# Designed miniproteins, single chains, continued (5), part 64

Each design is a single chain, and the fold is of that chain. pLDDT is the mean over its residues in the fold that is shown.

## One batch from the design tools (miniprotein)

Design m18350
Fold by ESMFold2-Fast:
Structure m18350 (fold): chain A 88 residues (1-88)
Amino acid sequence: MELYQKLLQARFDGNLKETRELSIKALEEMREKVLSSDLEPDYKEEIVRELEEAKEKIKEGNFKGASKESSEATGWMLRAIGEELDRE
């Protein structure tokens, strides 16, 4: 939450460097959470791959591409949760 608020503030201030740094930090924190989870290895691999691709696109200044990769990572995470619930 707080990291996201700082990201929004940096963007409104036009500070592209700070926006990039905070965005990368958010993706790295998400990656660590995924790796520390009990999700199936296949889902972890796909989610981590998409997060790393998003991070690289941010480094390149491609925020639209980064948004797409982050959305795909979220999609994989939701699928993993759904399959886990279906097993009970």
Scores: mean pLDDT 70

Design m18351
Fold by ESMFold2-Fast:
Structure m18351 (fold): chain A 63 residues (1-63)
Amino acid sequence: MVEELRKRVEELIPKAEELAKKFDPETQKIYLKTIELVREYAASGDPRALERALRILEHLLKV
């Protein structure tokens, strides 16, 4: 469970970073800050934090 969530988060982070690069500098800054928060949640190892990270990424990507 936890490892599957982590793998999915790690797969979506690069996609979110690539999407962020297509925006203007102000919007890109906001997206990159959000992605940093996602990385922090993923690094915690807490299943709840991983679920939250995944939900944030899915919202950013509309996946």
Scores: mean pLDDT 78

Design m18352
Fold by ESMFold2-Fast:
Order: structure tokens, then sequence, then C-alpha cells
Structure m18352 (fold): chain A 66 residues (1-66)
């Protein structure tokens, strides 16, 4: 959805800037869309573990499905 896409784009920028709080909020919002929920959840788990590179890869996969 357009809403999920905007939340994922915001999360991607936040991850690139090291803003974990904003990134996690964007990923939680994106998870409300069933088409991207799985990839957004994986991105959130990676981000919480400090694995920013893996989190970004999952956000990019979610954006392909949005």
Amino acid sequence: SASARKSLEAALEALKNGDLVTALAGLDEARKDPSVAEEAAKAKEAARKGDTETAIKHVEKALEKA
C-alpha cells in the first residue's frame, strides 16, 4: 500500500542515519500491511540487534512487495 511504502521509505532513511527510534516506528507502521509484514518484522529484528545492513536489505525487499 501507499501508506506502507511511505513508512518503509522513512524507515530506510532512518536506518541510514542511525536513527533507530524512527526506524522501528516506521517498521511497526509498515507491519500493518500484510503484503510487507513479514519482511518489515525481519527488518525490525535485525535493527534491534544492531545489524543495520541486514535491516536495510529486508526493508528493500519489503519495498519491492509494496
Scores: mean pLDDT 84

Design m18353
Fold by ESMFold2-Fast:
Structure m18353 (fold): chain A 64 residues (1-64)
Amino acid sequence: SKVDDLIKKGKELIEQGKQLLKEATSADEVSRGVGTVLRGIGYIIEAYLLDPTNEEARKALGIK
């Protein structure tokens, strides 16, 4: 489903951003890593807005 696709993409971007942050050696690299994590969270927020009952999206956003 679109919700499942958004959650998958969001999780992939969050892990990608975490890897960038782990390898970051400059402020610019930190900003890039943070931006990638935030884009991933944005996909999960989109999934939540489409289906507010989705457990994976709720857990990822710290809801309940």
Scores: mean pLDDT 86

Design m18354
Fold by ESMFold2-Fast:
Structure m18354 (fold): chain A 94 residues (1-94)
Amino acid sequence: SEKAAEEARRAGEEAARAAEAGARRGTAAGEAAAAIAAVGGGVAGGLMARRSGSKAAAEAGAEGAERAARLAGERGSRVGERGGRAGAEFARAA
């Protein structure tokens, strides 16, 4: 489960960076990329938690998705912010 938590944390960090980068573009494609990245981080964490039975992996995925939501929101991406929140809810449900 420690390995699953580390993998979920890395996925969350990557999702947060991708969401911020997408939001920075200020284009429809950038907004879509930000939303997909933010949701993806939470989904990855949740799936890792379900496969490993790791509460730590679920929380790591949720934290990554919340971070993605904050970074996207700071760049003005409401779609990325909403996507990150949805991803975090999915991860915590695992």
Scores: mean pLDDT 74

Design m18355
Fold by ESMFold2-Fast:
Structure m18355 (fold): chain A 93 residues (1-93)
Amino acid sequence: SHMRRLAARHLTIALMLINAAEVEYFLGGPKEEIKRLLEGALEHVEQAARLASPEDIEDVIRTAEKVKEVAKKMGFDELAKRAEELIEQLRSR
């Protein structure tokens, strides 16, 4: 399915952005840049959630959990809350 391929692409980009944020954090990069990378990752997870078939929802949830974990670790509590809300919404489907 074209939609399933697009969902997978969004999850791949989200994971790349999460990794970039963790690398920037390790190197002591600017907090606002790190936050922007994680916000971008969550936006891609949200797009994947809209495109995903029921069989792929667990992959979306797993990626959202990763955004939540990393955001909490870095003190971006509002972003972690947004990720948790998405996870709760997806688990209620």
Scores: mean pLDDT 90

Design m18356
Fold by ESMFold2-Fast:
Structure m18356 (fold): chain A 67 residues (1-67)
Amino acid sequence: DEIEEVKGSKKPIDPKEAKYSPISRENLNGKEVYYIEELNVIVTKEDAETYFPDAKKKKLGIYEEEE
């Protein structure tokens, strides 16, 4: 997938547009999640602290997957 505009362009990235990390996807339900702007991904608090302790994180609250 080719994205030319994103490269070199800094624009607000909505958490809804971010890709969810495949790490512990099932564990996301009911867990606190953080948006990591630099990677454009949403991960659990545990994963964010483990893999990206120094990265800028936005607290999104509790992830809730609808039926």
Scores: mean pLDDT 58

Design m18357
Fold by ESMFold2-Fast:
Structure m18357 (fold): chain A 56 residues (1-56)
Amino acid sequence: SLKDLEALGQLAREQLSGDPEDAGKKVKEEATKVLTKKQGDFAGKAVEEAVRKRQE
């Protein structure tokens, strides 16, 4: 649902100051509970890369 996507977006933002791999794993775990496994895998990878780029 839209609320689930908003919650995932908020979770991703809260992880921006943490470890990229941990952030990606956490978002993937939460996303796979409410989305498809493929979408969860994509979301986790996207957040990991976003956190890594932010810390460059």
Scores: mean pLDDT 75

Design m18358
Fold by ESMFold2-Fast:
Structure m18358 (fold): chain A 63 residues (1-63)
Amino acid sequence: SEDIKKAVEGKELTGRAFDTLLRISKEAEKLKKDLIDQGYSEEEANKIAREYFRKKLEEEVKK
């Protein structure tokens, strides 16, 4: 939408990017915790959560 273009161009980008980063970060941390609780190793859970975070961040920030 038009509003997204304006957010990308200005100070709103930083605020919205930070809010999106926090949301995705919380989702990735929850995923990591859930995986560890299910018996995944910390290394495996971290790898999966990091990949999830990267993909979501790339998808949201590049839009």
Scores: mean pLDDT 71

Design m18359
Fold by ESMFold2-Fast:
Structure m18359 (fold): chain A 78 residues (1-78)
Amino acid sequence: SAAELARIKAEVRRVQEEIAELAKQVPPAVLQAIEDEMIAQMRAWLAANPNMSRLEYARAYLEALREALARLREALAA
């Protein structure tokens, strides 16, 4: 639904803002590795889901962002 897509887009913005703040605190090489992993995850998902809807894509993208955020938090805790 349009309401569900709007809710996911709002959550994507929140996660992106948190990633942007934490990204300032990690070495460029660590940030690049996390970005490369997120890109690989999305490429694999797109290959497995050739007939995805906009809502399905938005959910997959949000999950990939959440994984990247978790990796950033992990890198800062080490």
Scores: mean pLDDT 88

Design m18360
Fold by ESMFold2-Fast:
Structure m18360 (fold): chain A 60 residues (1-60)
Amino acid sequence: SDELLKEAEELEEKAREYRKRAEELRKKGTEKDKLEAELLEGMAALLEGVAAYLKKIASK
């Protein structure tokens, strides 16, 4: 269970980095930057979902 919690924390950290990068890209405001930001936000949401699932398993 400790390994699952650590994996969840690592995924949450990656998701935060992706969201930070997406925010920077949105500030730049080009069409390509907006598309890259959307992709990073989507990837962050997936990582957050997996992390939440791992935390639920770890709490058993």
Scores: mean pLDDT 87

Design m18361
Fold by ESMFold2-Fast:
Structure m18361 (fold): chain A 61 residues (1-61)
Amino acid sequence: MPSEKEILEALGHMYVALGELFKSRGDNEAAAEEYRKAAELFREAGNEEEAEEALKKAEAL
């Protein structure tokens, strides 16, 4: 069974993908919001590196 951390990381990756989808459609505001949600999920999972990368993606928009 996946651990709570594995579930949080999977959700984080899903929100990154959703952010990329919004960015591809030119909705940078929605994309930034999804990247910030991904960053928070990665932090809860204890993965600060991926949280930092997701936050950088949000701030680059």
Scores: mean pLDDT 84

Design m18362
Fold by ESMFold2-Fast:
Structure m18362 (fold): chain A 85 residues (1-85)
Amino acid sequence: MEEEAIRAGVETGLALARAGASPEEALDAAEGTAMRRVLESLGVTPPSSDPVVLYMTALAHLSPEEAERVARVGREAGRRTAEAL
């Protein structure tokens, strides 16, 4: 699960970078995409693609352990995307 979400995030971020998006936009897309996948797998409908909004959603709807998982997966997708840029 987590590895699939991270991979989807990295693929999305790198695709945007190749299409001319800024590094910041690519990193936000990578993190948001990964976080959305985890939220959906836990039965939470993501209200946005914004990583900050997604983290707030996780804190509001999930257990502390699951919210930490969402944040960790997003951060890891962003880290791998940054290394590949």
Scores: mean pLDDT 84

Design m18363
Fold by ESMFold2-Fast:
Structure m18363 (fold): chain A 73 residues (1-73)
Amino acid sequence: SAFEKAVERLAERLGLTPEERDEILKEMQELNKKLVDRIRKADAEDDSVETTKREIANALIEIGDFLDRVIAR
């Protein structure tokens, strides 16, 4: 998966342990599931395009904030 590959590359560059990598992978997968759910809900609602774009942007910011916390560990 895209998240798995991204986490593997991040872990390699940051010198993370296998345990830390696994925990990060799980958390990133949860964030991805939230993003996918928001996209699926938008696909069912014609009037939510602008709301969906903003929710996707917010989810990406949340992912960025999470990665910043990982780097600070």
Scores: mean pLDDT 70

Design m18364
Fold by ESMFold2-Fast:
Structure m18364 (fold): chain A 67 residues (1-67)
Amino acid sequence: SMREEIEELIKRAEEAEKEGNLEEAIELYQRAIDLAQEALATSSGQEALDLATLLVAAAAKLAATKS
């Protein structure tokens, strides 16, 4: 599912960040955000809330990593 793909991208981004690969982490968080926005456009109810939560988390991490 797109949710599982988004979660995997966030996990890979966190791993890259822990390894000091900030550029890779930024790219992976951005990909997670893009996919979450796409998934959210066709989602409703609890699925939309779960996707929105992942989107906010990825966006916050991206902003922090770029700072």
Scores: mean pLDDT 85

Design m18365
Fold by ESMFold2-Fast:
Structure m18365 (fold): chain A 65 residues (1-65)
Amino acid sequence: MIQKETDIAMIEIAAAVAGLRSEVEIVDGEPVIVLTYRTEEQRRAAEEIAEKAKKVYGFRVRLRP
């Protein structure tokens, strides 16, 4: 297991705890984490998770309803 896979798994767990659906897409050989929200509260949680993932792990994150 490489560090990158572990970091992605941690982000997916955080998303699941917040009630979000998470998916991973490979774009140009790099993983992009997609978070799906349904409510305003979930959207805010998704934005917080996305910012942490970008700043701490350097991942690209896409949010969608």
Scores: mean pLDDT 78

Design m18366
Fold by ESMFold2-Fast:
Structure m18366 (fold): chain A 57 residues (1-57)
Amino acid sequence: MSAEERAAESIATLALSKGGVKLSNEEIKSMTQRQISDITGLSVKEISMAIANAKNL
Protein backbone atom coordinates (compact mmCIF):
# COMPACT_ATOMS: atom_id res chain seq x y z
CA MET A 1 0.00 0.00 0.00
CA SER A 2 1.35 3.44 -0.98
CA ALA A 3 1.81 6.36 1.44
CA GLU A 4 -0.93 8.20 -0.50
CA GLU A 5 -3.35 5.26 -0.03
CA ARG A 6 -2.56 5.04 3.71
CA ALA A 7 -3.07 8.82 4.12
CA ALA A 8 -6.43 8.68 2.30
CA GLU A 9 -7.59 5.74 4.47
CA SER A 10 -6.56 7.58 7.69
CA ILE A 11 -8.41 10.74 6.59
CA ALA A 12 -11.50 8.67 5.64
CA THR A 13 -11.50 7.08 9.12
CA LEU A 14 -11.19 10.49 10.84
CA ALA A 15 -13.93 11.99 8.61
CA LEU A 16 -16.33 9.19 9.58
CA SER A 17 -15.45 8.94 13.31
CA LYS A 18 -15.11 12.68 14.11
CA GLY A 19 -16.96 14.43 11.25
CA GLY A 20 -19.74 11.90 10.60
CA VAL A 21 -18.96 12.07 6.87
CA LYS A 22 -18.39 8.98 4.69
CA LEU A 23 -15.72 9.65 2.04
CA SER A 24 -14.01 7.13 -0.25
CA ASN A 25 -10.22 7.04 -0.64
CA GLU A 26 -10.66 8.10 -4.30
CA GLU A 27 -12.73 11.16 -3.30
CA ILE A 28 -10.09 12.15 -0.72
CA LYS A 29 -7.26 11.79 -3.29
CA SER A 30 -9.15 14.10 -5.71
CA MET A 31 -9.56 16.90 -3.11
CA THR A 32 -7.29 19.51 -1.52
CA GLN A 33 -6.67 19.51 2.26
CA ARG A 34 -8.82 22.67 2.51
CA GLN A 35 -11.74 21.04 0.64
CA ILE A 36 -11.56 17.97 2.93
CA SER A 37 -11.48 20.29 5.97
CA ASP A 38 -14.54 22.24 4.75
CA ILE A 39 -16.59 19.08 4.02
CA THR A 40 -15.65 17.03 7.12
CA GLY A 41 -15.15 19.70 9.80
CA LEU A 42 -11.63 18.33 10.48
CA SER A 43 -8.86 20.92 10.87
CA VAL A 44 -6.23 21.26 8.14
CA LYS A 45 -3.68 20.46 10.90
CA GLU A 46 -5.32 17.05 11.60
CA ILE A 47 -5.36 16.26 7.86
CA SER A 48 -1.69 17.31 7.47
CA MET A 49 -0.68 15.16 10.45
CA ALA A 50 -2.43 12.09 8.97
CA ILE A 51 -0.54 12.61 5.67
CA ALA A 52 2.80 13.16 7.48
CA ASN A 53 2.32 10.00 9.59
CA ALA A 54 1.61 7.93 6.45
CA LYS A 55 4.80 9.28 4.77
CA ASN A 56 7.03 8.66 7.83
CA LEU A 57 6.44 4.90 7.55
Scores: mean pLDDT 78

Design m18367
Fold by ESMFold2-Fast:
Structure m18367 (fold): chain A 63 residues (1-63)
Amino acid sequence: SIEELSAPVEEIVRDIEELYKRASPEAQPLLKRLLEKARQSTNPLDAAAILVGAATILAADRS
């Protein structure tokens, strides 16, 4: 079973979903794309990289 590896990905997906909910309408399409990519990820490290990208987009949008 790879349940231990799947749990971190699910956690990261939830974090990206929260960023998406806080995003402006202009940033939401980009964050939605990253959210969908994270949901398809099977590697926590890849999912974490997507989360960093999502956080960067949100920070730039609010700057």
Scores: mean pLDDT 76

Design m18368
Fold by ESMFold2-Fast:
Structure m18368 (fold): chain A 104 residues (1-104)
Amino acid sequence: SLEYELDLGVIEVSAAMARVLARKDPEAAREFLLDQIARLTGLSREEVERLVNMSDEELDEWAEKYGLPPEVRAALRALKNGDIETAIDHLERAWRKRLEEEHH
């Protein structure tokens, strides 16, 4: 339980810090979130850049074929639209979901 609580705290603090970064330096925040998506998915940073540049239709087709989590798909769409705060919300949910799965 303590390890779960500490990991949850790291997710919450990281998301809060990312929101501060988004207000001060949106481009640095975007780069940080793309790196987070790469770590969460196991994809290369180059693959993540390819996904964020896809149309919504292309991304939905790729996600269906390769099993991309819906929260990550939503984060990529938000980043493509310049909505960094919404991307942070989706990635926080994705990390929380992964944490729950690791404790089951």
Scores: mean pLDDT 84

Design m18369
Fold by ESMFold2-Fast:
Structure m18369 (fold): chain A 61 residues (1-61)
Amino acid sequence: SISLESALALKEWVLRYGGSLSPEALRRLIAEIEEAKKTASPEVQEILDETIAYLEALIAA
């Protein structure tokens, strides 16, 4: 299961570098985060949901 620290680090990384990823890479990352979310605590799920929303916005742009 993903820790709170790891989820926050992932969100920070995505905010810095997500705009440089291809749409294919963004979709793969969303799928991986969705899998991690299934076993995450509610607090971690909230951070992962925010990260997914940001990645989806990048695909839509």
Scores: mean pLDDT 87

Design m18370
Fold by ESMFold2-Fast:
Structure m18370 (fold): chain A 84 residues (1-84)
Amino acid sequence: SALEEEARRLQAEANELGAEAEEALKAGDAEKAEELLREAARKATEAMLLKAKAAGASEEELAAIREKSERLLEEEIALVREEA
């Protein structure tokens, strides 16, 4: 389906941004890494939402996915900041 194809594309873009974030951390640029991680998380969340929509998820289920994704992102960012 078109939604599944778009989801795969967004997930690939998220993976690329994640790799760039790792390189930024290796270079000592924690702020840039955080920005890249946030952008990667947005694309990964959109991919997850598109897959859920393709499976017939309700608006309430989609909202729950968004909330969980945001919480997980803030947890990851906190760990990056703690290590920096």
Scores: mean pLDDT 84

Design m18371
Fold by ESMFold2-Fast:
Structure m18371 (fold): chain A 64 residues (1-64)
Amino acid sequence: ADEYTKEGEEYFKKGDLKKARYYYMKAIQLDPNHAEAYRGLGEVYKAMGDDDLAASFFRAAEAL
């Protein structure tokens, strides 16, 4: 989980939102309680313009 979350962070920093989303999703698949991955996914969706979906992932991260 941690490895995929770091990969997602690196791609997000590079502006590669598609790859960032892919790796954050992989982290969540391995560890559904990985708060950092949910937060990262929220940031990706916010950057993509999906504020409602971003807010849902931020709330999921805070609930963990």
Scores: mean pLDDT 81

Design m18372
Fold by ESMFold2-Fast:
Structure m18372 (fold): chain A 64 residues (1-64)
Amino acid sequence: AEEKIKELEKQAEEHKKKAKEYLEKAKKDPSNLLKYIGLTLREIGEAIQAELEKKKIEEELKKS
């Protein structure tokens, strides 16, 4: 259970890092701005999903 929580934390962190990388690419390459903004939003969404999954497991472990 703890190992799965740590894995989800790493996944969320990796997606947040990728989102920052795509945002920086968007700033440096205006011709592909919309593409990189789209990728940034996708990575943010996946990071939020991982954080929600982690929170759900943490709540179940505390009450079960």
Scores: mean pLDDT 81

Design m18374
Fold by ESMFold2-Fast:
Structure m18374 (fold): chain A 69 residues (1-69)
Amino acid sequence: SMKEEIEKKIKEIYEEGRSLVDEANRLAQEADEAFKAGDTEKALELSRQAMELYRKAVEELPKKINEAK
């Protein structure tokens, strides 16, 4: 049914969001470790990647949820 299809899409979007946050948290931890090791360039790059994944979770996932309805 249409309702079941919408519910499936929304569930997939939430699972994508969880995956993005988990990956962003991992990259943020790696950035902190790189910074403590004195690798500032690697720390900045990993931090940038983490920030982009957080941005996707906050901005892009709500749009996908609205489109699935």
Scores: mean pLDDT 82

Design m18375
Fold by ESMFold2-Fast:
Structure m18375 (fold): chain A 86 residues (1-86)
Amino acid sequence: LETVAEGLREAAAEAAEIPGAEELAEALRRLADAVEAGDAEAAREALRRLEEALYRYARETFGEEAAEAARAHLRRLGERILALIE
């Protein structure tokens, strides 16, 4: 889980450098914290917030089709992350 949390923290740091992606960066940091703690309930809540932030950012930046694809990929990734905690 440390490797997954580290990857999420790196993604959050990169997102923080992108104008308009501040909410996405914050959501990624919260997910990294939950994964590192092994807290499945906190991870589920963080994933919900990340899905919302990612969908909003992707829709505004790349359009609705890209936003739907990104959300679908994140949901599949989230299931794998939760399986590693539980």
Scores: mean pLDDT 80

Design m18376
Fold by ESMFold2-Fast:
Structure m18376 (fold): chain A 70 residues (1-70)
Amino acid sequence: SEKEKLLEEVRKAVEELASLIKDPEIQEEIKKGTEEVLEEMSKLSVEELKEYKEHLLELIKDLKERIKEE
């Protein structure tokens, strides 16, 4: 379903965001938090998930550009 695809895209976005963190302890904490966030996100509407995904992707893009400049 569209909602399932959006949830997987959100999960991948959160995992990508976590991969930008070089500290292994922080990465593990983010992984634990990701499961809780995804469970909460599964209760959102398709429209709300699309908005949330868009904001996450914008954040990831901005962070990647800043890392690339460094």
Scores: mean pLDDT 73

Design m18377
Fold by ESMFold2-Fast:
Structure m18377 (fold): chain A 67 residues (1-67)
Amino acid sequence: MEEKIKEAEELMKKGIELLKQGRYDEAVRYFKKAVELYKEAGDKDGYNQAVKLLIEALRKKREKEAE
């Protein structure tokens, strides 16, 4: 369980860095994996944060593609 939370946290950090760099498609992939890991670990707070960041990354990706 703790292993999955640690992996999810590393994915979140990577996703946030990609988000800062404007690499939204890649950030989406990292946040999706983090969502799955937090869900499996039963980490409600981590899950909620990962979902929130995933939604923001998806919005930014869509905005960039649509100009």
Scores: mean pLDDT 83

Design m18378
Fold by ESMFold2-Fast:
Structure m18378 (fold): chain A 58 residues (1-58)
Amino acid sequence: AEEEALARAGQRGTAAMNEILAWVDAGVTPEELAERLGIPLETAQHILDNIRASRAAA
């Protein structure tokens, strides 16, 4: 039960990250990302900043 819930959370996280990366490659704006995910604009901006930082560090 608990292990199943963690596995489902991991699967959702991986799928969501792949979708977000595809949108970033397509040139999504923070406003569009916030609207698509139903999250605050500052959270969407933080996600995009983290992706850019990770790519710059690699």
Scores: mean pLDDT 71

Design m18379
Fold by ESMFold2-Fast:
Structure m18379 (fold): chain A 80 residues (1-80)
Amino acid sequence: SGREKAAEYAEKAARAAREGDEETALEYLIKALEALEGVPQEDLARAIGLLLRVVGHLLEGDYEGAAETAEELARYAREL
């Protein structure tokens, strides 16, 4: 399902973030968002909010915070 696929991509983004691989983390975050195509607007908006928080942590060099937030996105996607 799209939700499971989004969660898997978010988990891969978390792994890349922990390794300091910002480019790979961002690529997987975008794929996670694409996998959520067709979810209700309110759920998509919340997922985008979590994605922006991951990006914020990456820009600050907070790779652990980025990874933890990406894992939160994965949990959220599975609960949709």
Scores: mean pLDDT 87

Design m18380
Fold by ESMFold2-Fast:
Structure m18380 (fold): chain A 78 residues (1-78)
Amino acid sequence: MEEERERRRKELARWIAEQINMTVVLDDEDIKKLRELEKTNPEEAEKVRQEIMAEIDRLNQDLEADYELVRKRFEEAR
């Protein structure tokens, strides 16, 4: 039972770390696609950029909200 919980925690931690890394590491296929799009349609590229930024902001806000909830619980848990 406890082992199953630990495995789930580790998976969740990996997912969170991957989300944080996605925010920082922008030297991948996504940038190459954006650069190609900038050549063909710069207006569309700007829209895609804003969509990515909005997604990152959304993820960061969800993470901050979860972090505050966990932090408050941790402080209340003696």
Scores: mean pLDDT 57

Design m18381
Fold by ESMFold2-Fast:
Structure m18381 (fold): chain A 61 residues (1-61)
Amino acid sequence: MPSLEELTERIQEAIRAGDEEAIREAVATIPDPTLAAILLKEALRALRQGRELRIRFAPAP
């Protein structure tokens, strides 16, 4: 199982390459269906808008 950091980097590389299938494959390795859905939605949106994926998971104060 790749780390969340590795998954995020892989998804960003797929976005830069314009490879939607690579995005879907990377997201499919995530066991949390909620997190997988969020990352897939944001990655596809970033791909369509030609921008980088920017997701921050910071602990609330």
Scores: mean pLDDT 73

Design m18382
Fold by ESMFold2-Fast:
Structure m18382 (fold): chain A 72 residues (1-72)
Amino acid sequence: SKAIELAEEAQRLALEAGENPEFLTEAIGLVLRAIGVQIDLELGLISEEEALERAEEVLREARELLERAKEA
């Protein structure tokens, strides 16, 4: 699933940002949101289209967090 791939990428980038302790709390929040998308999709609570949209949003936020962490 493309949504799962994007959610996993978001988790990876968020965890990388969280290697900077200043950003760890925000990183954990994004990881939990990405895991939530995967769980909701696997349980059939949301469509693949909705999961893709949510995963793209979390991925965008994870990329922004990582850029902030690298500039800190």
Scores: mean pLDDT 89

Design m18383
Fold by ESMFold2-Fast:
Structure m18383 (fold): chain A 79 residues (1-79)
Amino acid sequence: DLKEEVLRLIKGTIRAIEEKDFELAKKAAEEALELVKKLEEYDEEVLEAIKRALEVARKYGDEETVKLLEEAKEILEKK
């Protein structure tokens, strides 16, 4: 299930940021972005998860992960 994999990667991104593993957070966010591109339809639960991850990334100052999550949000909102 593509949606479940996206949600797993977003949760992993949040966890990595909280652990201050910003390289792992970036990789998880990059994978989530690629899977969001493959989603055929808008999904509100995925959007909510991305918004939560954005709040965490901004709080920790992870600007690289913020950029990736903002791109994922924009792509999803265009569906």
Scores: mean pLDDT 86

Design m18384
Fold by ESMFold2-Fast:
Structure m18384 (fold): chain A 83 residues (1-83)
Amino acid sequence: MLEEMRKIVEEMEELYRKLKEAIEKGDIEKAKEILEEMKELYERLVELFKKVPSEKVLEAIGLVLRAIGLLIEAELLLKKALE
């Protein structure tokens, strides 16, 4: 479970890098598509978090907070790129 959650965060970090590249190239439609993919990964992460045993909750919280940070950064970056 924690390993699967960690993999999701790693995928979100890679998508965030691709989002930045898309914005740099002026490909706003691609950036929007990547943001939606990041949101889908976050939803899966939250579903996994609900199943985390109590003794691992603190570690899992760290992963969820990292994912939230990535989403906020991605949305702000896209908003700035739009005007």
Scores: mean pLDDT 86

Design m18385
Fold by ESMFold2-Fast:
Structure m18385 (fold): chain A 66 residues (1-66)
Amino acid sequence: MEIRVGDIVRAKADIDVPHPDVLNLKKGDLVEVLEILSPDWVKAKSLKTGKEGWVPKHFLEVVGRR
């Protein structure tokens, strides 16, 4: 699945990693993609909390675009 900056994406699984740069999410949480960091990672903002952090792309699915 192609993930682009500005996409609204949903977490496919819980992400609960004790790392300061990682955005922890619950399955079903919506985030906005802010930056493509690498082939495997994005910087995203939680629509629920407003927190920003790094998220693995493989755990995300596109729901919509701005």
Scores: mean pLDDT 79

Design m18386
Fold by ESMFold2-Fast:
Structure m18386 (fold): chain A 75 residues (1-75)
Amino acid sequence: SKLVEEIEKELEEIEEELKTTEDLLKLIGLILRVIGLEIDLELNKDKLSEEEYEKLKKKLEELKKEIMEKLKSLK
């Protein structure tokens, strides 16, 4: 699925940026990108298998949590 490939590619890019980023504004940018992907996933839910949807949703939620925990650590 092209949608799955596009979301997985964006997830990988966000994960790589998160590993090297300690800048508050960049971390905020990463969380906004994750939210955008969550919206895209929900809008295209009918185009995905249940397994693909749940897998991507879980990965996005886990990544969002990691970004938020890193943001909190900068306080």
Scores: mean pLDDT 83

Design m18387
Fold by ESMFold2-Fast:
Structure m18387 (fold): chain A 77 residues (1-77)
Amino acid sequence: STAEALAALEEGLALLEQKRYEEAARKFDEALRLDPNLPGIWPAVLRQAYLELGEYYASQGRLEEAARYYARADSLP
């Protein structure tokens, strides 16, 4: 449901602020799985979150994960 997707997205954003990147990634992936058609501003919010995750994984030399999250960001409006 959209409500469950938005709850997961908000939890992911809180984890991202805490620099808990891997846990944040799981919450963002859960949000998109619960509702692939996020309403309003939420696709743009998730896109920025995925860009931050891509940058994190790239900084760690984890290029496959970085590419995955950059691709997910690019697929959102």
Scores: mean pLDDT 86

